# Ledger of designs, part 108: designed miniproteins, single chains, continued (2)

Each design is a single chain, and the fold is of that chain. pLDDT is the mean over its residues in the fold that is shown.

## One batch from the design tools (miniprotein)

Design m7735
Fold by ESMFold2-Fast:
Structure m7735 (fold): chain A 81 residues (1-81)
Amino acid sequence: MEAAELALEGARIAAKESKDPRLGTAAAILAIGGAFEALNGRYEEAAVSFRSAAETAKKGGSKEAAELFEKAAELAEKEAK
């Protein structure tokens, strides 16, 4: 699952590299939730979770994690058809 793989990598980066550890943890939790949703075929819900993770990661200062979450959201949207 490409979307889930990108989301989990983004979660790792957000947890390690966020200037705000609370926002980093929140972004990681949202991304992990989205990955779980994608693995269960709930791609529309996964895309929403990944977009929320991207916004939270941007607020936390993790640009790289935010970009990965945005890519994960795009892939989840394509899978939803």
Scores: mean pLDDT 83

Design m7736
Fold by ESMFold2-Fast:
Structure m7736 (fold): chain A 94 residues (1-94)
Amino acid sequence: KDILYEGFKEMSKYAKENEDKVPAAKVAAEIFGEVGSGKYSIGQAASRASGALLQILGEILDAELNGDEERKKAAQEVLDKVVSILKETQKKIE
């Protein structure tokens, strides 16, 4: 549980650091922070985390469709880092 909690806190912190460049990262940071607080069951945490990832994916698609290469790149970097933290967290739990 502590490993999962710290992983989601790290994801929240990173997303928040990029909220000015990636507006969807602000919403994702809030969701990750709530998951990291431990108030959700494992199933609820998975559902909420999936929603946060979809917010970032939506930002990438929106940036692509509007030709905003800088925002697309920033959103992709946030997604890549969040996925990296998730994989590392899963590896520590297994």
Scores: mean pLDDT 80

Design m7737
Fold by ESMFold2-Fast:
Structure m7737 (fold): chain A 83 residues (1-83)
Amino acid sequence: MKKLSPEDFEAEVLVALAEIYVAIARKDLEKNDPSVYEETIEAARKAIELAKKALELSTNPDIRKQAEDVIKEAEEIIEKAKP
């Protein structure tokens, strides 16, 4: 097994948190409720911020791919939440 560096481990935790924020934003978007519009966008932005930090910390291809996938999904949520 390849041993994860402390930076790679921290990046994995950041990606996991980002995935949780994307899941929250997706559920809020499905409600089609304008009162949660800003909260949906903020959750998606938080996911992008966390995933970008993971990309700064890790050179591991699997972690980087997961972070890039999170950023893409969060950007799609923001676009759909726009008026």
Scores: mean pLDDT 80

Design m7738
Fold by ESMFold2-Fast:
Structure m7738 (fold): chain A 98 residues (1-98)
Amino acid sequence: MEKKLEEAKKKTREIILKVSEASVYVIGAAVLRVVGGDKEEAREYAEKGLELAEEALEEAEEKLEEFKENEEGVKLLERAKKDAESTRETARKLLEEL
């Protein structure tokens, strides 16, 4: 039980770091849009943020299945999945506005 929870925590941290990286790209794209910066660079940032958020979502779904019997691990991974979904939607909306 304890070993599986520690492994779930480690995987959750890896997913959160990827979501954080995706968020940095999405914020960069949003800032470029607001200040009237390069539209192509803003699009590239938003696309990279979307790619990383989608990767984080896929990883979260895979790990949710792997750790499904560990209640605390599932809660951590579900939170990471929701954060990845939120970042993905923000990136998608930003790309539609660019």
Scores: mean pLDDT 86

Design m7739
Fold by ESMFold2-Fast:
Structure m7739 (fold): chain A 81 residues (1-81)
Amino acid sequence: MLDEETAKELLEQALKALDSPDPEIQVQALRTLIKIVKENPDLAKKYREELKKGAERALKSPDPEVQRNAKELLEEIDKIE
């Protein structure tokens, strides 16, 4: 889908966006990461620990939509083993 260099830049930007206090931005970032994990699993494997830590932090959000997307991201990370 995306070339790996572009996917890597989007992945790094989305990981940083997870630190946003805005739950809508966090949801968009989580959705971007989920798509990258599904479409570029080899790239996602290289960032597995960073993705997992980001998703685990997002699960602590009081926003239920952020929590739901973070759970989906963790499930997709587990599939790329």
Scores: mean pLDDT 83

Design m7740
Fold by ESMFold2-Fast:
Structure m7740 (fold): chain A 57 residues (1-57)
Amino acid sequence: SPEERLNRALAEINRLYDEDPALTEEIVQRAPVGSDDPEKAAEALERAIREYRARRQ
């Protein structure tokens, strides 16, 4: 479900905050996650997670 996808993405973002809070904040701040649509919110967070991983390469 979209809610399950959103919860999974939020859990991963929370883990990234533990790994590198400064980098995670930079990326999340730039992601427009203010959507009331859980599918759109999940997509935005998933893109943020990919950007975080790309910047760690």
Scores: mean pLDDT 78

Design m7741
Fold by ESMFold2-Fast:
Structure m7741 (fold): chain A 76 residues (1-76)
Amino acid sequence: MTVEEGLKEALEAIANEPNPARRALLEAILKGEEPSLELRLAVVEEVAKELGLSEEEREELLELTRAAAAEEEARR
């Protein structure tokens, strides 16, 4: 009941999210799935653009995100 009501509200919020990358990230989290590397990179890129970061700074953040994901994979 309460969990299902919260889930419906979350789904409505996701449906109203105009940014497709953020929407996909929220969907993955809601499903209890680990976001893909591609999705993480897309979100990082959009956040960097919103913050007005330079292209160089944006590339650095993307590379750090890839490195972190590779380290997680290597620990399997």
Scores: mean pLDDT 70

Design m7742
Fold by ESMFold2-Fast:
Formats: C-alpha cells, structure tokens, sequence
Structure m7742 (fold): chain A 92 residues (1-92)
C-alpha cells in the first residue's frame, strides 16, 4: 500500500527516504503529504498539525492531501515513521 511503501522508505533511509519511495510507487501527492507530516513531527518529537498542513499547501498539494498531512502529524504522537505511513495512506 501507499503507507507501507512510505514507512519502508522511512525505515530504510530515515524520515527523508519515505518521500522518494512513496513518490516512485504512488505519485507526488502521497509523497509530499508524507514528507510534510514527517517534517512537522521530527522536531523534538512533538506533533504540529498546523505546520504540516501549511507545509503541504506551500508545496502545491491540494487541501485533501494537506489535511492528510495535518491529521497524520496529530495521530503520530511524535513518530515520523508513523506520520509518514498515515499521511501517505490518507493522501494516496
């Protein structure tokens, strides 16, 4: 699945690897949402859903994918791999 590909990339290459793997498998929307969600939770292990949403919108994804990034950041409890998985599944 989209989330499984994103999580595998994050586990293999760290939080930044998820973006490349999700993009290759499922396209830019899922990849960008996963990357923005992971970026928003990586700082001090604290989720920031508003930052995740704004980063995704600034990257050019639609409101649906931006909301997926925000929700994934919130539900990940500071785990960037979980944020990557959730955002990719919801956006892809």
Amino acid sequence: SVGEAAREGAERDGPWGHTALAGQAFGAKASIAAGMAASAVSENGKPDPERARQLALDAGVGEEAANAAAKASQESHGDPARATYLAAEMAG
Scores: mean pLDDT 66

Design m7743
Fold by ESMFold2-Fast:
Structure m7743 (fold): chain A 104 residues (1-104)
Amino acid sequence: AESIDEKLLKAIQDQIQRLKEMTDELEKVMNDEKDPGKKEELNKTIQKLNSAIAELNNLKAKFEDAIANNTAPSVLEQMRAHALITESQRLIEEAKEEIKKIEE
């Protein structure tokens, strides 16, 4: 059975992948958008998702290091992972709503 730390690492990896897929979709929508204001809003959303990806990649590295050294990630790192996963899910839903508004 996977440890709780290995399960949380997998959840971090899965969220990074979802964020990357969403940034790719936003970039495609942005390339087809002709309104400069809407392009700038899409670009700001892409920047927010890229910031979340960077933070999750930093936590991924810390979890991988802890597991490789047979140590547990700190309680603060575990709490931060849960918070960033939740925030990433919120950002993905906001991005989906932004795409929907452009397609209206």
Scores: mean pLDDT 84

Design m7744
Fold by ESMFold2-Fast:
Structure m7744 (fold): chain A 76 residues (1-76)
Amino acid sequence: MEELLRKVDLGLVGLAAFLAPSMEAADAVIERATPIVEELADENGFAELEKVLERVDEETAELIREAQRVYRKIAE
């Protein structure tokens, strides 16, 4: 269960973009996170949360962390 919660996929990036305060911020999250998620998934079969957070800027990282918190609450 916790292994699934350590994964970032394009759905979680989409949720982070949905939580962004503006359309421009949403577009920035998608542009910054998508290539990193795809690169890590290509290397390892999935994008690990900590590895994504290391490679994105702090604003994108915070939105991804918020999206994961929302996802955990929905899953509980």
Scores: mean pLDDT 76

Design m7745
Fold by ESMFold2-Fast:
Structure m7745 (fold): chain A 98 residues (1-98)
Amino acid sequence: TPVEAMANQVLAVLREGYAASTDPALRRALQLMADSVQSTTNALLGDKSLTEDEKEFLFRGLLRGMMQEGLRRFEDDPAIRAALEEVGARIEAIAKAS
């Protein structure tokens, strides 16, 4: 499905960021983001009351909210913020291509 394809690409980006980082706070943030993406994807795919368009709408909302909150949380940490902005740009590119 479109949501599953987008989720797999987003999870790859988050896991690459985790593997590339030695910063425990950034690694924790990326792991929580990956867990949230996986949990939400499973919940949406299992919900028979939602249309495919509604699932995509909710999933895109999760991606936007997740990145916005991550950047807000680390606003005073320039290195983590820069890494999250780079991750966010990659996620935005995936969302635009989907």
Scores: mean pLDDT 89

Design m7746
Fold by ESMFold2-Fast:
Structure m7746 (fold): chain A 67 residues (1-67)
Amino acid sequence: SMADAIREELLKLAEEMAKNLEKVGVDYEEALKLARETIEKNKELSLEEQKEALERALMQYYLDVLS
């Protein structure tokens, strides 16, 4: 389904972002957990809105823990 395709794309993006954050000292499992929770909370939004929410959540987490 379209919803399954959206979820798959968001999970791939979440994994890539979590791996990139791990390279700069963020815990991979905690970043991935936050990403999955953010995806679940925003599943009723459009793909673009879900991507924006995911990026915002992970960037804010990075700023809070490493800045």
Scores: mean pLDDT 81

Design m7747
Fold by ESMFold2-Fast:
Structure m7747 (fold): chain A 66 residues (1-66)
Amino acid sequence: SAAEAQVPPLLETIRNSKSEEDREAAAEELKRLLAAHPELRPVVEQALQTETDPAAQALLLRVLTS
């Protein structure tokens, strides 16, 4: 789906962007996407489980708990 296609670039920004502003914006966009498409939640949960960077883990957890 179009919504599912939006998840990988948002996860990439959360994991790898050197801009804190861009990472926060991507997390907020991903939260909105999950609110509209709750079926995408397992994809984000899997990303959290495989993430080793504490900053990215914190953003992904915030996406899932909001």
Scores: mean pLDDT 85

Design m7748
Fold by ESMFold2-Fast:
Formats: structure tokens, C-alpha cells, sequence
Structure m7748 (fold): chain A 100 residues (1-100)
């Protein structure tokens, strides 16, 4: 869902700017949109980055792992999106995510 992805991108921007209240609100709005398309791999990857920027490490890991599990069920490649998510999450919280 492009709308969910845009909400997470806005949340990431707000969090990086130190506006945690706006980031949390946008993140929650993005999650609500993602519930309409729960198997949206890109939405899950951007949600994981937004969660990491908000310091929600366990939630970021859960969202990322769900995205990775879904990738094998699609004919589309998400290698670039996965690498981007790993780099952004690592920058936000210093965690190393397992690669597919």
C-alpha cells in the first residue's frame, strides 16, 4: 500500500528530526493502513524502519521477519528494499538483522 509506505516515510523523517510525537502518530496511522494489506512486503519493511527509528527494537524485528517470510511467496524480488531496511535499522538502533 503506497499510502502506508508514505505514512512510514513521514514517520521516519519526523523521528530523525526528533519529533517523536508526530513520528508515533504517523507510525500508528501507517500500521492502521497496513492492516488493510497485511502481506504488503514493502509496507512491512518501511514499518520495520519506522519502528527502529522510534526505538521499538522488538517490533522492528517482528515486522522485518514477517516481510522476509512473505518474500518467498512472491515472484517479485525485494533484495534492494531488504538491504535498505537493514541499513536504516542498523543506523537507528545498531542491530544486525539476519539476511535471507
Amino acid sequence: SEEAIEKFKEAIRAAKAGDVETAQKLYDEGLKLLEQNPDDVKGLLYASIAAAELGKVDEAERLFNKAVELIDKTDLSFDEEVEYAVLEIRAAVGIVLERK
Scores: mean pLDDT 80

Design m7749
Fold by ESMFold2-Fast:
Structure m7749 (fold): chain A 73 residues (1-73)
Amino acid sequence: SLYFSRKLAEEYEKNKDDVEKIEELGKKATEYQRFLDRARRGDPEAFDKLLEIYEKYDPKNAEALKEVRELRK
């Protein structure tokens, strides 16, 4: 999601001189991006994994994403 990409970019900017945090944020960004790209290609497993991440970290956007899934049926 664009929202998560922006959030991760903000955390990078805040911690750009902290190598360990940059590496951690890089791994999170890569994971989100991989699932997002796979979901965009129509991979339902990747979409379900994105929903799990949203439900844990951003439940309001998880509800919006569930609506999109229903509309795509």
Scores: mean pLDDT 63

Design m7750
Fold by ESMFold2-Fast:
Structure m7750 (fold): chain A 89 residues (1-89)
Amino acid sequence: SPAEAGARAAREAYEKGDDGPTIVSKASQAAMDAGGTPDEGIANGARAVGGKPGPFGLSGRAKTAAADIMRNSGGEVGGYVAAPPGGGG
């Protein structure tokens, strides 16, 4: 599924040490290749990086990477948590 493709691509990119923009790009492309939208890929990628305990203890770092993905994507997340766009900075 596009959601699963985006999540997997984001996790693999994060585990390889790719930066936020690269993770976003890979998640978007994987979702689009699977027939979904870039937003679906980014949203599920951010959730996968931020929410899952990795076998290598990546949970804390994954949350930071998820925040970086969201920042670089401009906050367009479709299926992520629909937090109101409030800025706050």
Scores: mean pLDDT 65

Design m7751
Fold by ESMFold2-Fast:
Structure m7751 (fold): chain A 89 residues (1-89)
Amino acid sequence: APNPESVELVKERAPEAQKILDEDLENEENRLRVGLLSLEAAAEIAEIEGREKEAELARRVRELVEEALRTHDLAALEERAARLKAEAE
């Protein structure tokens, strides 16, 4: 069963993600902002549940998404995310 703290975190962040999508679904940066919230939640949930490797991977992907949003370089994000996934497998 999921930890009560993990459930609460998901409930808190789901409305924020929906609001971003509702504002501009076709904007790729808004999709990345939803991804950022999901990665932040996933990292915190993994940490609460003691899944250190998953928490670390989520934090690394979060940093890539945050940098892509800051630099507006979405192509670099896709390449770097694919590389991290390959290294994790």
Scores: mean pLDDT 68

Design m7752
Fold by ESMFold2-Fast:
Structure m7752 (fold): chain A 87 residues (1-87)
Amino acid sequence: SVDDLLEEMERLGKEILAIASRADRGLLDPAAARARIEELKARFEELAAEALSQTTDPELAAKIRRMKANFEAVADAALARLDAELA
């Protein structure tokens, strides 16, 4: 269901925040962390696409788009931090 997809997206959002926090503290192997973030980005994009395809509610669609934008911002910031550490 769309609710199950939103719950999983929320879970992934919490995971990316935890990864970003640990990356900022230098607690992650940069290559492994990068691979995990890319995996989470791919999974989130898949879930967001499924959720958007299943909803006819414009407010819910807007919420899904905001969740995706927020996830991408956190993921991209974490990737930039890790790329700087690898350079």
Scores: mean pLDDT 85

Design m7753
Fold by ESMFold2-Fast:
Structure m7753 (fold): chain A 70 residues (1-70)
Amino acid sequence: MEAGIEGLREIARRLEEEGHTEAAEKVREIAELAEKGAPAEVLEKMVEEMSPEELAAIEEAARALRERKA
């Protein structure tokens, strides 16, 4: 759980570095709520409010971080 939240924070940092500031803010918000024990339904609704471009940027950032750590 805590490792997953750190992963979200790393994704947010990567998004901000790439200029996806809005997506980075949303991912940080999701990480903060998850850390506070928010229900999965709340987190899912936040993801549903994201644009396709924001979701694509998040997936790319997550992929890059996995490759870096492997």
Scores: mean pLDDT 75

Design m7754
Fold by ESMFold2-Fast:
Structure m7754 (fold): chain A 91 residues (1-91)
Amino acid sequence: MEAGRAALENARRAARNSGLKGAEEAGEKALEGNAEEARRLGEEGGPLSRSAGESFSRAAEALNRGDDRKAVAYGTAGALAAIGAGFQRSL
């Protein structure tokens, strides 16, 4: 639980640094435990934010069921997706 939440906090920072507002907002909702809203905000942010939003949504679902290991994995995947999409947007 604590490690998964920390990973999701780090992922939200990565999304903010990527300049992808949709990914950042999705990360915030995932930290609130709102997996559905995290996915929605990622989708509304466009194709670059969608992958990060989906990963953050899965991290929130894992965190809500107490699966800390999966929450860390999905949080990290969301961070990597946001970083990669941010670079793509900068090109």
Scores: mean pLDDT 78

Design m7755
Fold by ESMFold2-Fast:
Structure m7755 (fold): chain A 84 residues (1-84)
Amino acid sequence: MKLVIRRAPGSTTSNGELGDIAAKVVAEMGGRITKVSLVPVPGRTQPALVIEVESAADPQEIADRIREAHRDATGETPIVEVLP
């Protein structure tokens, strides 16, 4: 599965910190990140983080848990989308 993580406007969270939060959640859910990519977002200075995940868990549950973990760690709520 693929997940797209986009920062809240004005966020100071680094690409590394986004990746670390996502990796922790995926590991806690018994999954593995197989690929990480940065994708430019039109009109934004900060790229989106795209992760490819190998897991038996529901993709939406992973997305929701990444969103919650990011909020708990940074106080900001990212946009996390499941790609088809």
Scores: mean pLDDT 80

Design m7756
Fold by ESMFold2-Fast:
Structure m7756 (fold): chain A 85 residues (1-85)
Amino acid sequence: IIPSDDDIDRATRYAQRALDIARQNNDQNGIQAAQLVLQAVDYLRQGNGQLADQLLVQSIRLRQQSTSQQARDYILRSIRYLSNG
């Protein structure tokens, strides 16, 4: 199942917010996790769900090592919107 355009837009906004917070806190794992979600969004828009899924798995692992709780929460919300498609 492919996420809706609305789900992709929401996921993109949450991932961008996570990236901003992680950058503000010098959270390198949070920055990388958020960037991987944004990359997964680009692959989903191209119809490449397999590569998107691989990037989301990598993002989940990096998110666990993120030092910012707020960035972790936004990354998780972003991923949830992409997984409901």
Scores: mean pLDDT 85

Design m7757
Fold by ESMFold2-Fast:
Structure m7757 (fold): chain A 71 residues (1-71)
Amino acid sequence: EEKEKFIEELAEAILRFRQRAAGATSPDELGDAGLDVVKKANEFLKKYPEMTEEEVGLLFQEAVRRAEERA
């Protein structure tokens, strides 16, 4: 279930990014919000280098779907 945990963490980061983006008044605020998503993605890729780009993409799509459902 480490992949499931990653999807949840990424979904939460995406949801927070979308919420902050809606209220962002500067490029710096948008950049800071997006950094959390990038950090989570990079941490996962470093832990699972054996995963294909397609497989990683499917996890990202699922995380986006969950974030959209919670928005």
Scores: mean pLDDT 73

Design m7758
Fold by ESMFold2-Fast:
Structure m7758 (fold): chain A 91 residues (1-91)
Amino acid sequence: RPPLSEAERAAMLKRLEAEVGPAKAAEFMAAYETDPEEAWRMMLEMERAKDPRITDEDVEEIAALREQAKAGVLSDEELEQRAKELEERLK
């Protein structure tokens, strides 16, 4: 949230179409507006499709970090640090 402007929506759709194709991009955009939790899961699925080294444990860890950030438990600095640690682990 908040809802995307028409320009932002068009830009995001074009980017996703290039990465995952028009059908999957449209499905993601619909989920993003109606169910952000489902949109987040779809994004993780797309990342796993790009890198098969991403495990179920990695997906669960990312979901937990997102929930903690949404609840205000993690500071911006701590979230950035956790993101860097995860990125290093996936190299």
Scores: mean pLDDT 67

Design m7759
Fold by ESMFold2-Fast:
Structure m7759 (fold): chain A 98 residues (1-98)
Amino acid sequence: SNAEILQEKLEEKMKDPKIQEAMKKVSEIFREARKLTDEEERKKLYEEALKILSEVADEETVEIFRVLLEGERMALEGKPSEEIREEVEKKIEEIVKK
């Protein structure tokens, strides 16, 4: 139920053309970040992506994407997918509950 509520909220927010345009730029930045071996340079790109999103999206949406980026960082550092999923889902649930 919480995952369905989150999906519905994100789908509604993604209907905004300004958010869709920002997400294209964010996706390009994520693609470039995945090529980097330096964690500090990768973090800089992630923060740039979140800044772009924050100009057009509400605070809840930005917080959700910050959690998703943390999950991607954990995956790149070799954490098990199951542990990442549980941590990300828990944090997103706490954000949506607000």
Scores: mean pLDDT 74

Design m7760
Fold by ESMFold2-Fast:
Structure m7760 (fold): chain A 80 residues (1-80)
Amino acid sequence: SELDKALEELQELGTELSELRLKSKDEEVRKEITELLVETQKEVLEILNSGLSDEEKLKKLQELIEKVKKRYEELKKKAE
């Protein structure tokens, strides 16, 4: 389903963030990545446990994906 695809994309982003965290020597960057991972997981659970339709859940997951992608690119630049 489209929901499963969105969840898979978020899982892949989480893996990329975890890899960036392992490679970074900057404790502030590592902390920001940890906070992003925790908040992303919390938001995913809130969306999935909501009384919303699958269409509305998909929309919220897609918005979350774009937010996480933007933060990932910012964190990559800080890790250089």
Scores: mean pLDDT 87

Design m7761
Fold by ESMFold2-Fast:
Structure m7761 (fold): chain A 77 residues (1-77)
Amino acid sequence: DVLTGELLKQVQEALKRLGYYSGEIDGVLDAALRRAIAEFQTEHGLPGDGVPDRAVWEALREELARRGIYPLLPALP
């Protein structure tokens, strides 16, 4: 499943804190956000398709925790 709405805003914030994304925290999956996700995916051994899914969420959560960058992402339901 693709992340949308509030979960996508949390993905935008996480990518912004990690330096992959500099756009608005608006929950919109535009070309800039897709590019940021694809770059993050490629650097973390995931398919670089730019799709914000559970694998992207878990990888972002792990990377924020590893670097000590707060706030951390919660576990997905």
Scores: mean pLDDT 84

Design m7762
Fold by ESMFold2-Fast:
Structure m7762 (fold): chain A 103 residues (1-103)
Amino acid sequence: SKVEELKEYVLKTYKDTMHPETLEVWFEKIELLPEISKEKLEEEIDAQRYTADRLRAIGDAMEEGMRLARELGLPARVGLRAGAEAAAAGLGREELRERLRAL
């Protein structure tokens, strides 16, 4: 069926780069939207992966912010917040350091 063909396509394309639980979520979405085109499905997966990568980058920046805050004698919570804000604004590590030093 079209649903099975789309599931096989997603599995073949993303099995090595996507968590199994995330694959199951996309399989459920294909079952709920059986008329979705392969092209539209690819666009949605890529958009979600882009969002997931950004969330991971924010998490990494929060961890780096906490580390820098500890080195500067600031509370870890201050570093976590500054890291999250810097990453959300698309700012790099150097800008994060400047923000923490200004406190």
Scores: mean pLDDT 77

Design m7763
Fold by ESMFold2-Fast:
Structure m7763 (fold): chain A 70 residues (1-70)
Amino acid sequence: KDSIVDKMDDIGKDVSTLDDKISTLEKQKSSSTDPSVKSSLTSDIDTLTTKRDGLSDTFGTLADTYHTLD
């Protein structure tokens, strides 16, 4: 169980970090008047959102595994 808990904790930290980055980029996009900057920020947000969603899926799989070990 401990190794799965450690992996879940690491993923939780990564998800939190990605959420903070996404929030920061969304604020930058909202304050920007340059269409090129907005486009670049949108691409970065999409990339980070995809990574965050993938980590959330992995976390769910680990949570299911943890319950199976109980």
Scores: mean pLDDT 81

Design m7764
Fold by ESMFold2-Fast:
Structure m7764 (fold): chain A 61 residues (1-61)
Amino acid sequence: MASEEEAKEARENAVKGALASGSKAGARAIVGQLRRELIEAGMSEEEAEKYAREAAEEAGV
């Protein structure tokens, strides 16, 4: 997931998973996993953190 399109899709999936988790701890874990996956895919830490923050905000954590 090195492209912006793939990163955006990963973020949407993370938000859906976080909302489905039923807990703030589960939601934060999913958001943290998103950040890790984006960095592993070659995204910068700054951009990965931006997507993770957007996902966290949308998931309410």
Scores: mean pLDDT 78

Design m7765
Fold by ESMFold2-Fast:
Structure m7765 (fold): chain A 70 residues (1-70)
Amino acid sequence: SGMKKKKEEEARIKKLQELAGLSEKQAKKILKIQEEIKKAIETGSPLPPQSELDEVKQVLLKIAEAEKKK
């Protein structure tokens, strides 16, 4: 599971860098917030702060626009 998680993280970092124009550090931050959101939804726990949700939403919109124009 550790190896699969690392490979998945690296693939998501590359996708964020290529489609949203993020640095590796920014991409890692977004991945951390996305994992916290996923965990909260799956477990019924409180979501991350709205500021972090907004940051992820902005990045996802950039990715969606990049994919739509391809």
Scores: mean pLDDT 76

Design m7766
Fold by ESMFold2-Fast:
Structure m7766 (fold): chain A 70 residues (1-70)
Amino acid sequence: MKELQEKIDEVIAEARKLLETQSIGEVMREFGKRAVELYEEGLKSHPPSVVTQGLSDLNLAMAELAAEKS
């Protein structure tokens, strides 16, 4: 659980940094790929409910970033 949250925080930080130099469309494309990777990796060591909650939090944070850059 803790490791999944740390990876989610890292992806959010990377997305925020990329938004400084890349378009929102490019960042969303990269984020989509990373979210799938986290889901697949998370399911190997965490219950689906925990992985789904983590991805929900990640999706919300990314939506907030997109709104901030609008």
Scores: mean pLDDT 72

Design m7767
Fold by ESMFold2-Fast:
Structure m7767 (fold): chain A 83 residues (1-83)
Amino acid sequence: MLKEAEERYKKAFQANNYKISFETLKKIAEVLEAAKKGIEALKETVRRLLDEETAEETLEEISKLTDVATAAMVAMAKLLEHE
């Protein structure tokens, strides 16, 4: 889901880079990429450092955060899309 939202955001970014300030779109994209990488790094850390039981519980909580990030990226992509 997060990767699908990312692809949608990238397509919207490309479509609108000449209609909206390119610098603004670039800054928004940088923030979203940083958030995505942070979540992915956290998941990998959980898998490697925690026991199976604790890892499963923590990964479920991280999945909820990923859903929030995905929703934010989809909302941003919709704002940038030309209809």
Scores: mean pLDDT 64

Design m7768
Fold by ESMFold2-Fast:
Parts: structure tokens; sequence; C-alpha cells
Structure m7768 (fold): chain A 74 residues (1-74)
């Protein structure tokens, strides 16, 4: 089922191979979490490191799942 995905990059800063990202989620959905997981996997494969992540529009459960993804990518 093709749902409407809503992950907005509200800020992206790049310094010496490190990314600081601010993301806004339209809804707390598994599809949005999976999109973020795929994005982080691509970024890691391209040699970028996520130094800082700020999340807006996410509940505690969604924030915890996304933070776990960041830890798995370190």
Amino acid sequence: MKSKLGVTITSAEYDDGKLSLSLELSENSQENIDLIRSMFTVLKNQGYTIEKLTLSGADEKTKNEINKIVEEQR
C-alpha cells in the first residue's frame, strides 16, 4: 500500500564528513521510520557520519526507534 510519506529535512549541516540533521515527521508511521532507516544506510555507505539528529513531530516511541537506528549505524 502506497501511503503518503512525510519526512522533511528542516536543517542539514555538513562539517568534515559529519552531518547534523533536523527532521520533521508528518506522522508517526512505520513507513516514515523505514524511510529514515534507508536514508541513514545510504548516507553511511557514501561515507557520511551522523553527528547530531533532531526530531520534530515524532512521539516517544518513534524517537526511540529512530535513535536505535542511529546507534546501529555507528
Scores: mean pLDDT 76

Design m7769
Fold by ESMFold2-Fast:
Structure m7769 (fold): chain A 74 residues (1-74)
Amino acid sequence: SAAEARARLEAELARARAEWESLDEAERNALAFAEAVLSGEISEEVEERLKEVAGEENLEKIKEKMREVQKALE
C-alpha cells in the first residue's frame, strides 16, 4: 500500500540522516529533497539546494511536482 511504501521510505531516510556527515553533496541534496516531499514542507535550505541543482527559473515547477508526489503518498 502507499502507507506501507511511505513508512519504508521514512525509515530509509532516517537511516541516511543518521549518516549525514558521511554523505556527499549529491546524497545530501537527495535526502533533503526526499524529506521535504514526505513532510510536505519546503524549507529555505531545500529551496537553495533546488536553485543550485536546477536553477531558479525551475524552482516553482519543481516545488509543484514535489507537492504532487507528497499528495500521492497520503
Scores: mean pLDDT 74

